# Designed miniproteins, single chains, continued (3), part 103

Each design is a single chain, and the fold is of that chain. pLDDT is the mean over its residues in the fold that is shown.

## One batch from the design tools (miniprotein)

Design m11571
Fold by ESMFold2-Fast:
Structure m11571 (fold): chain A 96 residues (1-96)
Amino acid sequence: SNLIELLGLINKILATGEISDEELKRLVELIKQLNEEEIKKLAEHLSAITGDESLFEPIYEKLTAIKNEEDEEKSIQLVKEMLETLRKKLAERRAG
């Protein structure tokens, strides 16, 4: 399942802070294969793990932008921005 692989990869990146160019390209590929319902479910899951429901809409918009972006470099940049938002929020949640 694309969604399971995607969640596994995101969880690894958020846990380790490490990301390769190959992993970034794979994230773009997996996101582009999601349908609208799967994108919404992914945004819900990612916002839930941060404990901040206000992140649902920004994550959903970012995932939709990645799915519709035709330029690989721009798609990778959008993924990096999404991961940084998630990482920052998880760090804030762990700090208190």
Scores: mean pLDDT 83

Design m11572
Fold by ESMFold2-Fast:
Structure m11572 (fold): chain A 78 residues (1-78)
Amino acid sequence: MEEAEKLYKRGEEHEKRGIQAYENGDFEAALRHFVEAVRDYREAAKLFEKSGNLDFAKEAQERAERVRERIAKIAEEH
């Protein structure tokens, strides 16, 4: 449980840093941070699922998908 929460919070921090980099026009740094956020959210989702926390697993997976969509848009625009 603590490990899944730690990964989820780390994913949130990477997502925040990715957004800040994007707003500063550093698209390469934004992509790196977003890729790390997706990885952390996906690992958190797997751990939440294994521990039976299905609602938290779904939230983590949905966040990973939304960040992945941001990655796709940046790649298409640049």
Scores: mean pLDDT 87

Design m11573
Fold by ESMFold2-Fast:
Structure m11573 (fold): chain A 55 residues (1-55)
Amino acid sequence: QPLTPEQKEAIIAKLRELYPELTDEEVERMLAASDEEFYGLYGDIGVRALEKELA
């Protein structure tokens, strides 16, 4: 199902809790992305956040 702008914003807000270093450019790319690209970007950032937590 297509993500609404409100759903994308809610997901990005949660992602910022895990990765506070999330840049405005990354947020803009996620908001403009297709659903497939959005989840790809989410996954990449989530992995980076987990790696920082473990390091």
Scores: mean pLDDT 75

Design m11574
Fold by ESMFold2-Fast:
Structure m11574 (fold): chain A 65 residues (1-65)
Amino acid sequence: MTREELLEEAKRIIDEAMKLGLTLGQAVLYAILRLIREHGLSYDEALEVVAEALGMTVEEVKKLI
C-alpha cells in the first residue's frame, strides 16, 4: 500500500468513526490501531500517517489520545 493510499484510508476510517458518534480522539486512536493491525504499520508510522491525514503535527495527535 502506498503512503497516499494509507492517507486516504486513515481519512476514511476517521470520518466513518466520527459519523458513528466517536469523538475525534476516539476516532484517531481507532485509526491508529487499524493501521497497525491491518496494514502492519509501527505506532510511530501510524501516528505520522494520521497526523498528515488531519493536517496536524504528531504532537497534536498525541494530545488527542
Scores: mean pLDDT 86

Design m11575
Fold by ESMFold2-Fast:
Structure m11575 (fold): chain A 59 residues (1-59)
Amino acid sequence: SEKVEAADEIFLLFIEEAEKTGKPEEIRELSDKYGEEISELLHKDPKEAIEYVKKLLEE
């Protein structure tokens, strides 16, 4: 499923950023804050959801 593949990709992006920054708590806060919007984007357009998360992690 494209949604499952995109969700896995997003999970890996969060893990990689947490490892890179050494601040898993900040990644958890981003996930909590934007989780609903990410979930909505995953249902609408899985590729857009991945790009949205990439932009969040660049901030």
Scores: mean pLDDT 79

Design m11576
Fold by ESMFold2-Fast:
Structure m11576 (fold): chain A 70 residues (1-70)
Amino acid sequence: SDVEELMEVSKQSKETLYEKLKYVLETGFFGRLNSAELQWLVAKSKETGRPLRDVIEELYEELKKEVEEE
């Protein structure tokens, strides 16, 4: 899955990635992401033809399902 691929690139936990993507979506501050995370997300945006924000939002929703018991 895209989440698993991002975790492999990021080398962070699901919880850490969830908090990072949440922060980016709430603040617009992409500097919260490391170089590997940002490069992968930009590449996915180009590959899918979707805006970077939409790619991040989709991944955030997938991580939310895996991290939050809601």
Scores: mean pLDDT 81

Design m11577
Fold by ESMFold2-Fast:
Structure m11577 (fold): chain A 97 residues (1-97)
Amino acid sequence: SSMVEEIKKKIEEIAKEVTEEAKKKDPERAGLVEQAAREAARLMILAAEGAQEGPSARLTALHEARRLIERFKEDPLAAQAAERVLKLSLEAIEEVK
């Protein structure tokens, strides 16, 4: 679906923007923040694709998102980056529905 491709592109842009903002604030943590943002974006892309295939795929992606935040809880900047990517990606998905 062209709509799903647009959403995926938007999610990738969100992850890049979050990573660049964090890189400006704390360059030494940029690698960990980039990893957290990228993994959050991958989960949200799966949620967007799964929305066409059924609710179970979306629910699985959202459950994995909570586990991702737990993995990065020891680094507040990485956890905040993951949460921001998840939030903005959900808003983007809702905006095109």
Scores: mean pLDDT 75

Design m11578
Fold by ESMFold2-Fast:
Structure m11578 (fold): chain A 65 residues (1-65)
Amino acid sequence: KEFEEKIEEMRARLDELVAQPNPDKAELERLATEADQMAKDALTEGNWPEAAGYADLARRAREAL
C-alpha cells in the first residue's frame, strides 16, 4: 500500500514536469534513476506488479528527456 502512494507521488511529479513548456531535464533524469532503482528493488523482493509500474515510470521519464 505504501508503495502505491510512492508511485502515485512520482507519477504526479513526472506529470508536473512534462506539463512545463521547458521541462527540467536534470529533474527528469533524477526521477528516471529513482524509478529505475525502485523497480529493481521491487523485482528483488518478488513484487512484479510494483516493479512493472516503476519501470514504466522510469521509461516515461527518460522518453521525456
Scores: mean pLDDT 79

Design m11579
Fold by ESMFold2-Fast:
Structure m11579 (fold): chain A 96 residues (1-96)
Amino acid sequence: MAEEKVKEAGKLISSPSVEDRYQAVSTLGELADQGHIDGVLPNLRKATSDPDPRVRALALTTIGSMPQSHPGVRALLTELSKDPDPEVAAVAKALL
C-alpha cells in the first residue's frame, strides 16, 4: 500500500503542473511521518532540484522535518550540502 502511494507521488513529481508536484511532496512528507522514509527520499531529492522555488522549499522543509538519526536522511542532507545550487547547499548545511 505505501509502495503504491510512493509510486503515485513519484509520477506526480514529474508532472508539468506545479500544483501536482507540490501536492506530491506533501504526500511524500505524510508517508515519511508514517515511517516510510526510505521509499520517499529519492523523490524528495528530485523535488529539491525542481524549477519552482515553492516545490524546492517544501522538499527541503520536509527533509529537515525527518529524524536526522535515520541514516538515509543524514546521507541525503550530506549530499545536498555539496549541491551546486548554493541555496540548496546552505539549507542542507543548516539542517546538519
Scores: mean pLDDT 80

Design m11580
Fold by ESMFold2-Fast:
Structure m11580 (fold): chain A 80 residues (1-80)
Amino acid sequence: SEEFEALEKYFLKLLEENFDDEYISLLEALEVLKEKEDLSEEEYKRLKEVLKEMVGDLNKLLSKEEVAKILAEAVLRMFE
């Protein structure tokens, strides 16, 4: 969807601007997202729960492209 593609591009840019490493964990990405987007504790907890439901292991190292895609899917699921 157009909404998914826009979110994926947005998150990929955010990750590229905040991480020098090619591979990162979803947990590290969540901490950056919380800080840069000024997420409330409730928004952070909800997003973390959705991500855990989707992928299980938030500590697994993934490419920035894969992390951006997963974050985009999680945000869309939060608004269903």
Scores: mean pLDDT 84

Design m11581
Fold by ESMFold2-Fast:
Structure m11581 (fold): chain A 74 residues (1-74)
Amino acid sequence: SATEAAKERWLRDIETAIARLRREHPDDPFAQAAIAELERLAAEIRAATTGAEVSRHAVRALDLLSAYEARVRA
């Protein structure tokens, strides 16, 4: 289904982002906090039953990554 395809894509993107944060910022407590929140959002995406729920959690993941990137660039 479209919902299952969206879940697979976003979970792959989130897992890739988590792996990158662990590799590039292993000792950053803000990266650790971002990873924990991304893992929570991934769990919510897995539990989601609609495309709207998947999109809501995916947007939160993107916002978290954008906030972390803004912090690193400051």
Scores: mean pLDDT 87

Design m11582
Fold by ESMFold2-Fast:
Structure m11582 (fold): chain A 60 residues (1-60)
Amino acid sequence: MTPGEVGKLLLEMILEGKSLREIARELGVSQATVSRALNAPELSEATAARLARGLERARA
């Protein structure tokens, strides 16, 4: 999953009514990490991979 795809999926979760706190809890990351993913197109490879794994688990 690319950083752009991660950002798109996070935005979709917000549009579905989830808060940054709820998304962070589901993905196992901090709210700051979710906020950075939404606002910055560039993520570290490790952060992007962690978010991708969390999204795959939450949406599977």
Scores: mean pLDDT 73

Design m11583
Fold by ESMFold2-Fast:
Structure m11583 (fold): chain A 90 residues (1-90)
Amino acid sequence: SAADEYGRQIAPELARAVNNEDVETTARLILPLIRPDYTDEQIRLLVRSTVGFFDKIFHPDADFADQVADKVIELKRTEPELLVPELYAP
């Protein structure tokens, strides 16, 4: 899928951002994967899953994942034009 291809393309940058605890970059890399109909709780679950997958070796800090989730939720509200419907709409 387009989402799978996007995930593969950003994986090195996402891993670097997570390892550097770069909340802004991590959130902006994840934002295109967020559907407009996602609830705040669904966003938090997706972010914890995604960050936890990369962070399990580096930084198991739940606060970082929560900070990223909060930033994604904020960006979805304030900059909804950054959502990429094509990544989750076949």
Scores: mean pLDDT 74

Design m11584
Fold by ESMFold2-Fast:
Structure m11584 (fold): chain A 83 residues (1-83)
Amino acid sequence: AEEEAERQRLIEQIVFDLFTDPEKGLERLIKAIKEGKVTLEEALQAIDDAHDVRRAFTYGDELRAQIDAERERLKKRLEEEVK
């Protein structure tokens, strides 16, 4: 129970980092997966959550498309790095 709560807190902090600085957030996320603290599925969801927040505060199709492209790029990089 405590371990699950700590894992959720880590994920929430990583989502915040991804929202604030996607590159730093991604590096932290990769490290957390390699250390066995977060699963790949939880990591991919964290990227989605952070970009959904950014998209909600973004107006215009071109800017939203850029956020969607960043999301896909980060997901691909994450999957490659954790092999």
Scores: mean pLDDT 79

Design m11585
Fold by ESMFold2-Fast:
Parts: C-alpha cells; sequence; structure tokens
Structure m11585 (fold): chain A 85 residues (1-85)
C-alpha cells in the first residue's frame, strides 16, 4: 500500500479527534487503520477492522437490528480480504 497523502492523514486525524469522546472504539479503529496504512503493517489494518467489526456488531445486536449486524459482518469480511492482498 502507498503511504497516506497529507490530505488523507489530516482527514484521519480529524476523524479520530471527532470520535474520541462520542465513540472511542471507532476513534481507535481509525487510529490503527491510519498507522497500518502509514507503516504498511497489514496486521494493524486487520486489528483495526476486527475492532470495528466487534464494535458495530455489538451495537447492532444491542439494538436488536439483525439486518444491520449481518451487513456490518459482510462489509468487515470484504475489507479484511482487501487488506490481506
Amino acid sequence: LEKLTAAERADAEAAIAANEETNPVFAEYIRLAKEGAETGDKSKLEEALKLLYDYLLKQAEAKGDKEAAEEMKKKAEEMLEEIKK
């Protein structure tokens, strides 16, 4: 993977800051994804995706939204496959 551009880094940092208080797990996901993209460390990208998957799945299950849970699971699997390439 190519290193993040200055614009992509700024967007990631803004997203982290915006989510730190309201959604700290999602902020951590963005942080790990940014670090993985910057260093080329696929294991950090996989860890980020797993964190996002666990968080969104638990939230959907807590709300009783089975369709959202299945959609999030599918999207997480697709992104994980993309990272493994």
Scores: mean pLDDT 71

Design m11586
Fold by ESMFold2-Fast:
Structure m11586 (fold): chain A 78 residues (1-78)
Amino acid sequence: PLSTEEIIEALIKKIDQLIEFVKSNKSVSDENLETTIKQLEELKKYIENDPSVSQEQKEKVNKKIDELIKTLNEKKES
């Protein structure tokens, strides 16, 4: 079984991969971008309210989620 710390680190790694994927993908529908942004905002709230995640880990993962949301919003403007 994975520890909470290992799960958070794996999530951060996957978010970095998603940022690169979004940047390299030239055609994503606005509907899909908006849906993904909403899901990421819900994930941030879920993580922030999880008492098993340390404040340091919450800050790290939420910063990465914010970077992905910013990348998705920039894609909508293009």
Scores: mean pLDDT 77

Design m11587
Fold by ESMFold2-Fast:
Structure m11587 (fold): chain A 110 residues (1-110)
Amino acid sequence: MIEIPEELIEKFYEWLLKLKEEKDEETLKKLQELLDFIDGALDVPEEFKGVTVDDLLSGDKKKIKAFLQGLIKYVQIKSEEMEVPPELLIRNLLPNAPEELIEELVKLTK
């Protein structure tokens, strides 16, 4: 599995907290749908199985790391399958994510 930098875990968690504070329920719902898709589509770590958005919002770094690892693997597979750039998939899967977070995630798909 891909090594996720601690700084990226912190940036992702900060974005999640902002979504909760701003009551962006639509983006949080899309994140839950993404969690469900990754869990069903990939061999994910045990720590990822049954993970909810509320688990990620709790600041459990191990679950956030597992989610980001699963997301990158999913994007790599779908990018090759669909013949689209990883950046386009990440932007579509994480609507309203900060540009810095998207750029760091794209870097990990290389």
Scores: mean pLDDT 78

Design m11588
Fold by ESMFold2-Fast:
Structure m11588 (fold): chain A 94 residues (1-94)
Amino acid sequence: SAQERRDEAIRRAAARDPDLTATIAAYFRAKALGNEKAIKALEPIIRKYAGEVILQLTEIMTKEQLLAAADRIERLAGPEVRAKADEILAKYGA
């Protein structure tokens, strides 16, 4: 299915660049929770390495959609990426 293809793409992306994958998950969580410090710090990284489209997508997503997307990324990428996302957010009081 289309979802199985997306899930496999997330797993492959996480294997190639776990730091960027963790940063994207952390950014989605920061946007969901209104963590302004994290948003401002991570936004330039997302723009440079993931693209403006990710930033634009988060502006039209609900809090619930953002958290669900982050959870899906972290679940598929595995515990190392989840721990890295938590570490990133901890730097900004989350």
Scores: mean pLDDT 86

Design m11589
Fold by ESMFold2-Fast:
Structure m11589 (fold): chain A 98 residues (1-98)
Amino acid sequence: SLDLARQYAQLGIQYLQLGIQYARQGDTQSAIRYLQLGLQYVSLGRRYAQQAGDSQTTQYLDRAIQYVQQGIQYAQQGDNDSAASYAGVGIVYLRRAL
């Protein structure tokens, strides 16, 4: 349902914010962990949005997933500043999906 999509997007935002906080502190391992957890919740939200037939919400969630995945990739390379920046853009798209 679309309500479940929004609930999972909100959970995703919470975990992505933790990931950004750890990235800014230079804790790369915790940043990766929380960004990946946030991505899992966003991906669940995307599945529910698609099942609900809401193409606009699905598109915003797809965009958020792309930016979060790039953020995780930067964190894995040790680039915590880019990881935080890309995850932050992902959160902007998640808020558009709400």
Scores: mean pLDDT 92

Design m11590
Fold by ESMFold2-Fast:
Structure m11590 (fold): chain A 80 residues (1-80)
Amino acid sequence: MKELERLKRFYRDFVAGAEALGEDSPELEAYRKILEAFETKTPEEFYRAYVDAVAELRGLTPEQREKLREAVEENIKLRK
């Protein structure tokens, strides 16, 4: 929980700073979606949404997406 709150603050500060500077990019849009997921979803749902957003933004191959999903699932298990 506390680690997720720190990560959420990082993305909030990043988005707020970029918006204040008038910056606009696909990365910023992805980070906004990540922030929305922090507020509306369980940790498990958040991690799934994160993997999907990153895979779409980065144009990941199916193999790379699978490795990212496995890494995320392993992190969820470690936080049991």
Scores: mean pLDDT 67

Design m11591
Fold by ESMFold2-Fast:
Structure m11591 (fold): chain A 71 residues (1-71)
Amino acid sequence: SLEEAIEYLDKAGVLAHLQGHDELVEYARKAIERALAGDESILPLAKQAYDAVRAGDFETALKLLKEAAEK
């Protein structure tokens, strides 16, 4: 659901901030704004971005969060 996607994006942003990747925080915030607007294209990207941040794969996380924020 979009609510679950927002939760994943929020957690991704928090984890990225704690690990010193504040650039990812801004994209996570923009992706959350799109999810709040009802953009269902965010759904598959949200969990994948969270999983990437949790795994320390910040390059993949950035790519996914940029896609979620900009598309």
Scores: mean pLDDT 81

Design m11592
Fold by ESMFold2-Fast:
Structure m11592 (fold): chain A 56 residues (1-56)
Amino acid sequence: SKAVEYLKKFLKDLGIEASEEEIQAMLDGGPQALVDFLVSKGISREGAETLAFLFA
């Protein structure tokens, strides 16, 4: 999906590597799963919530 493509590119620009399958599974887990993933990679909670809003 376009969301997976954009999120993968954005994560790569932040130095975070994730497969399309990992990104899809994260999106399928809902906004909380995306927030938790981004926070685990060093993104602030505020930044993670903003990104989750854009890709929800």
Scores: mean pLDDT 77

Design m11593
Fold by ESMFold2-Fast:
Structure m11593 (fold): chain A 82 residues (1-82)
Amino acid sequence: KVKEILEKTAEELSKLGETATDDQRAVIALALIGISIALKYGGTPEEWAKLLRKYADTLRKFGLTEASEVLEKAAQELEKLA
């Protein structure tokens, strides 16, 4: 389910945020806001997979490799549902 994948992804990002710097936490918070919007308004698995891949690329550019991998994995699971 889209909701289950997004909820699990939000939990994993929140855990990574607990040990992050203030700047890293701000970037993770933006990704979490995006996931919250996805959960509230819905969308297709294909649309959300594309969005999570863009967020993953952004996080990787900011040096947040583990958070990027969490989003990439979530996008792959969403693509399987599309």
Scores: mean pLDDT 77

Design m11594
Fold by ESMFold2-Fast:
Structure m11594 (fold): chain A 94 residues (1-94)
Amino acid sequence: SEIEKLIEELWEKIKEKLSEEEKKLLEEQLKKSEPKEQAILLLSLAYRLGELSEEEYIELMEKLGVPRSIVEGLLRIYKEKAEAPDAPQAEIEL
C-alpha cells in the first residue's frame, strides 16, 4: 500500500525531531486512527516540523482525499501558531 509506505517514510523523517513525550502522544493518537488518518496526521506534523514544503503537503493531502480548502485552512492555522512561539504548545485549555 502506498499509504503504508508514506506513513513509514514520514515517521522516519519526524521521529528524530520529537521528544519522547511527543512520540508517545503521537503513537497513542495513531493507534486510534485508520492508515489514511495516520498518513494525514503525519503529513501535517512533517509540514509543521519543516520536513515538507507547502506544495508537497498540499499535493500529498489531496492524494489522500482531503479537499484543498481544508488543507489551506490547516496551513493558515499552522502558520499562525508558528508566529506565536511564546504560546503554550502543550496546553489543552486556554
Scores: mean pLDDT 76

Design m11595
Fold by ESMFold2-Fast:
Structure m11595 (fold): chain A 67 residues (1-67)
Amino acid sequence: PPMSPELQEFLDLYKAGKAKRVKGDGKGTDPISGRPFKEGEEMLVHPATGEKYLVKSFEHMNRDVLL
């Protein structure tokens, strides 16, 4: 399925260096990759929604979107 407008907007924030990085408590699942977060794993948090994403998932998407 196509990327949501909210996810596209957050990817642009990540590219601009404005996305916040935090350490996880091992709770929840990355909505991009579907894998569970590990305790102490670095995550990105959307400032408006509070949604959490794996840094690696955003790195992979950033590469793909540049095509």
Scores: mean pLDDT 69

Design m11596
Fold by ESMFold2-Fast:
Structure m11596 (fold): chain A 77 residues (1-77)
Amino acid sequence: MAEEEAELDKLVEKYRADSRAIAATLPPEQAARALAFSDEVIDKIRAGFRAGLNTLAEAKEGLDGILDVLRQKAAAA
């Protein structure tokens, strides 16, 4: 569990970095909203993993989904 939680933390750090890189291409107002959305969903995924509701693989899939949403918003901006 602790090892898997540490791996999830590394994935979250990577996804936060990727989200910030995408947000840097957006106007400040849209960037702030995109990052707030990303942070909210990341927190829910982490909470679900700690509660035993999500596997590490499911958490990773959820994080990948956040990046896809951010990329779609960036393409539409």
Scores: mean pLDDT 78

Design m11597
Fold by ESMFold2-Fast:
Structure m11597 (fold): chain A 91 residues (1-91)
Amino acid sequence: MKMTDETVEEIEKLLKEIVPEEEAKKIANEIRELAPDADGEVILEEVRRQVIAVRAVEQARAAGVADEEAAARLRELATLPLEEQEARLAA
């Protein structure tokens, strides 16, 4: 599936969780330019994984966790389905 405007908007929505709106728009458009023929669902899944990773690191940092422990938590989280990863970040 070609990268559509709707796919880019969904990427932007995901990125807004970790970066300012202006930066999210810029990154989403850069992804479109770099991978215009990429499968939008595959790109959305990858962006979702990256957003989860950043949020997990920020939560660990806010909790005062050491870098090695934060990395271990991120690796464990990455072994789970995306829905479970998001559920754990919401709790």
Scores: mean pLDDT 77

Design m11598
Fold by ESMFold2-Fast:
Structure m11598 (fold): chain A 80 residues (1-80)
Amino acid sequence: SVEELAERILERIRKLGEEMLKDVTDPEAQKRIKELIEEGEKALRDAVAEGRDPLTILMLAIAYEGELFVEYLREKRRKE
């Protein structure tokens, strides 16, 4: 189901964020990563509630995972 797809995606995003936060020590970067996870979770839950198709939900997940990865890489670059 679409709900099961969304839950699997949310679990992946949470695990990804948790691993990134272990390696990010800057409080502002930690805050931005946490905010991105919360925004992504809300967007995915809202899309499911609105009856969006599975492809749209997957594309939203890719977009938020991409933003999370970019934020993580910015933090890593600043430490170099």
Scores: mean pLDDT 81

Design m11599
Fold by ESMFold2-Fast:
Structure m11599 (fold): chain A 84 residues (1-84)
Amino acid sequence: SALLAQIAALLRQMGYPEEAVEAMLAALRASGETVSVEELRENPWLVVDVAIRWLASQGLSQREIARRLGLSVATVRRRLAELS
């Protein structure tokens, strides 16, 4: 999809490694969550938050989520605590 391609380009521009970008896009597709490019520009955590929530729902540990997304465990823990 054109939207997912634009989101992928922004995530790469933000410095996420390709494996993390692929995991985030897989989470967006699997969750059915819709994120616009404008929303991502205004809140750079939107796609990361969707991916963290989805991976946690699949039973992944905070360490496994951090490894897969190229984040620190502290960042994953903080984002999970702030997700409603």
Scores: mean pLDDT 82

Design m11600
Fold by ESMFold2-Fast:
Structure m11600 (fold): chain A 64 residues (1-64)
Amino acid sequence: AAKDQLISILNSSKSKVSDWARYFLKHAKSDQARNLAKQALSASPEVAVELLGQAAEILAAEKK
């Protein structure tokens, strides 16, 4: 799943959290996914990983 894939990537490289949050802010069509990305930028790295995982599932559904 997109969520599990992204969480795995972010757990190996937490410095990419801000890059992925910025990606979702540019490419997500739903307000929910954008709000999750905004929250991730202000959250602890552990919480940010989970929020970005949720945003990834929403973005994956938008591309269908």
Scores: mean pLDDT 76

Design m11601
Fold by ESMFold2-Fast:
Structure m11601 (fold): chain A 98 residues (1-98)
Amino acid sequence: MTVTIKPGDTNVVVPKGSTLEITGDATNVTLYEGAKIKVTEDAKLTIRAGAGIKEGDYLVIGDKEFKAEKVTQGETEADVTINLPAGTEGTFKGFKKK
């Protein structure tokens, strides 16, 4: 299955094994580990993560690590803002703490 994020999209859910094509900024994005990511335009995403992710932690796509620019903490979930440059591709492997 292919899921496409367009500029201004919100409430996007990307299941395991799906391909995600990112063409712009989006909010409230849920990524499952094993999703294949392809970024075609520079994008700022706000991604739902487990509680305890902090600013300066990393989102891992393939062999690349992307810094969490901003984190808004909730009780069970955190909203993590990440900038992904065009040309980023790989399998989402989750979050890595600093």
Scores: mean pLDDT 80

Design m11602
Fold by ESMFold2-Fast:
Parts: structure tokens; sequence; C-alpha cells
Structure m11602 (fold): chain A 71 residues (1-71)
């Protein structure tokens, strides 16, 4: 069923977005704490991890949306 598969891919893309947003929010809070308690290098490391996760999520969402559009 193409409609069921499309709905599944759209739901998966939404889950990737939600997981990515939660990770970035948690990383932002951790970076702020690291800056206040440990220092700038620790904060920069957490920020870099958040950016890498966001880039990966963007690529996955784009691939899922392309699959859904092809159905």
Amino acid sequence: DAEAKKAELEARAEQVIQDGLQFVADAGAEAARALATVGIDAANQVVAQGQQRMDAAQKEVAALRAQAAAL
C-alpha cells in the first residue's frame, strides 16, 4: 500500500526531526553548563556534537521525503 508506506516515511521523518530537536536542546543546555563550570573547550565540543547531529538529521529527513515523493 503506497499510501501506508508514504505515511510511514512521513512519520519517520517527523520522528527524526523531533529526536534531532531534543538532542540539540539537550546539547545547548549541556554546552551552557560546560561553559559555566568546565570552560570554553568543553562547551565547544558539545556544540560541535549538536551540529553534527543536526546535519545528519537534515540528510535523513531529505532522503525520507524524497522516498515519500517517489510513491
Scores: mean pLDDT 82

Design m11603
Fold by ESMFold2-Fast:
Order: sequence, then C-alpha cells, then structure tokens
Structure m11603 (fold): chain A 73 residues (1-73)
Amino acid sequence: MLTPEELLERANKIYMEALQNITDKEKLDEIKKIVEEAVRLVLEHPNDPEALQRARELIDKAEKIYKELKEKQ
C-alpha cells in the first residue's frame, strides 16, 4: 500500500505535469480540485487506511484525466 509520503509525491507530480502540459483552464482546474482533495485526505487522515485508499483513487482519477487530455492533443 502507498505511504502518505508516496501519495503526496504522486499528487505533486501529476499537478506539476498538468500545469506544464494542459492549456485548458477548466480541465486544469478539475485536476487541481481532485489533487487538492487527495492531499487534504492524506494530511488530515495520514493513519486512516480508508482515507489513504480514497486519496489513491482520487490521484488515479486525476492521472486518467491528464492522460486522456494528453492523448487528445
């Protein structure tokens, strides 16, 4: 299972990649909101496996949105 630190690193990575590569402001804002919710869950509930699993699912969702946007460009 991913540690809180690994989840925060993944969240930061996807957000930075989205900032560099996504020109659609609405889609960038969607990714940002998902990443911010994932980071909030990790920071507020670092020892809750259910919260960490939810954060992972949110990061996976943000990564999927990013990949789909990159493939369409």
Scores: mean pLDDT 82

Design m11604
Fold by ESMFold2-Fast:
Structure m11604 (fold): chain A 88 residues (1-88)
Amino acid sequence: MEEEIKKLLDEISKLSDKDTYQQIKNDVDNILATIEKEREKALKDIEEILKKYPNLSEEEVRKLIEEIEESFKAMVAGILKIILDNLK
């Protein structure tokens, strides 16, 4: 996913001027920072859920955490795809 985000930013840089690209890059960095903060909160909430439901599989919970992390990164890529399409 991080590689996909980089590729999308590279494509946007080809279709926009330098100033527009810098603005988009800054907005993406702000979105990623917001997502990271929300991810940390979600992981903490999940740890509290695990304490309430001790019969949950540790492996299944680990997979869920990985899926949530990938979901947040996929959201960033989705936003970049919308920006890219609007620049065409």
Scores: mean pLDDT 76

Design m11605
Fold by ESMFold2-Fast:
Structure m11605 (fold): chain A 87 residues (1-87)
Amino acid sequence: SEEELERIKKDIEALEKEIEELEKKIKELKEKLKNGEKKVTVIDGNGEEHEAELSKEEIEKLIEMYEKRIEGLKYIKEILKKQEEKL
C-alpha cells in the first residue's frame, strides 16, 4: 500500500540519520582517544547525549558498542529495503 511504502521510506531515512550520527560520534571518540582526552559524549539507548569522563579502555568499549549498533541498524535497513522492493 501507499501508506506502507511511505512508512518504510521514513523508517529507512531515520535509520540512515542514526547511522550517520553514530559514525560521527565514533570519529570524535577516536580523536579523543588519540589525544588522551577523557571527557566524551555518550549516546544512550534512547539517542540522548550525556557528558562522561571515561578511561581509555571505556572509550574503546564505547567505540565497539557504537560499531555493533551501526551493524545492527544496517541489517534492519537492508530488511526494510527488501520490503520496499515488494511494494
Scores: mean pLDDT 84

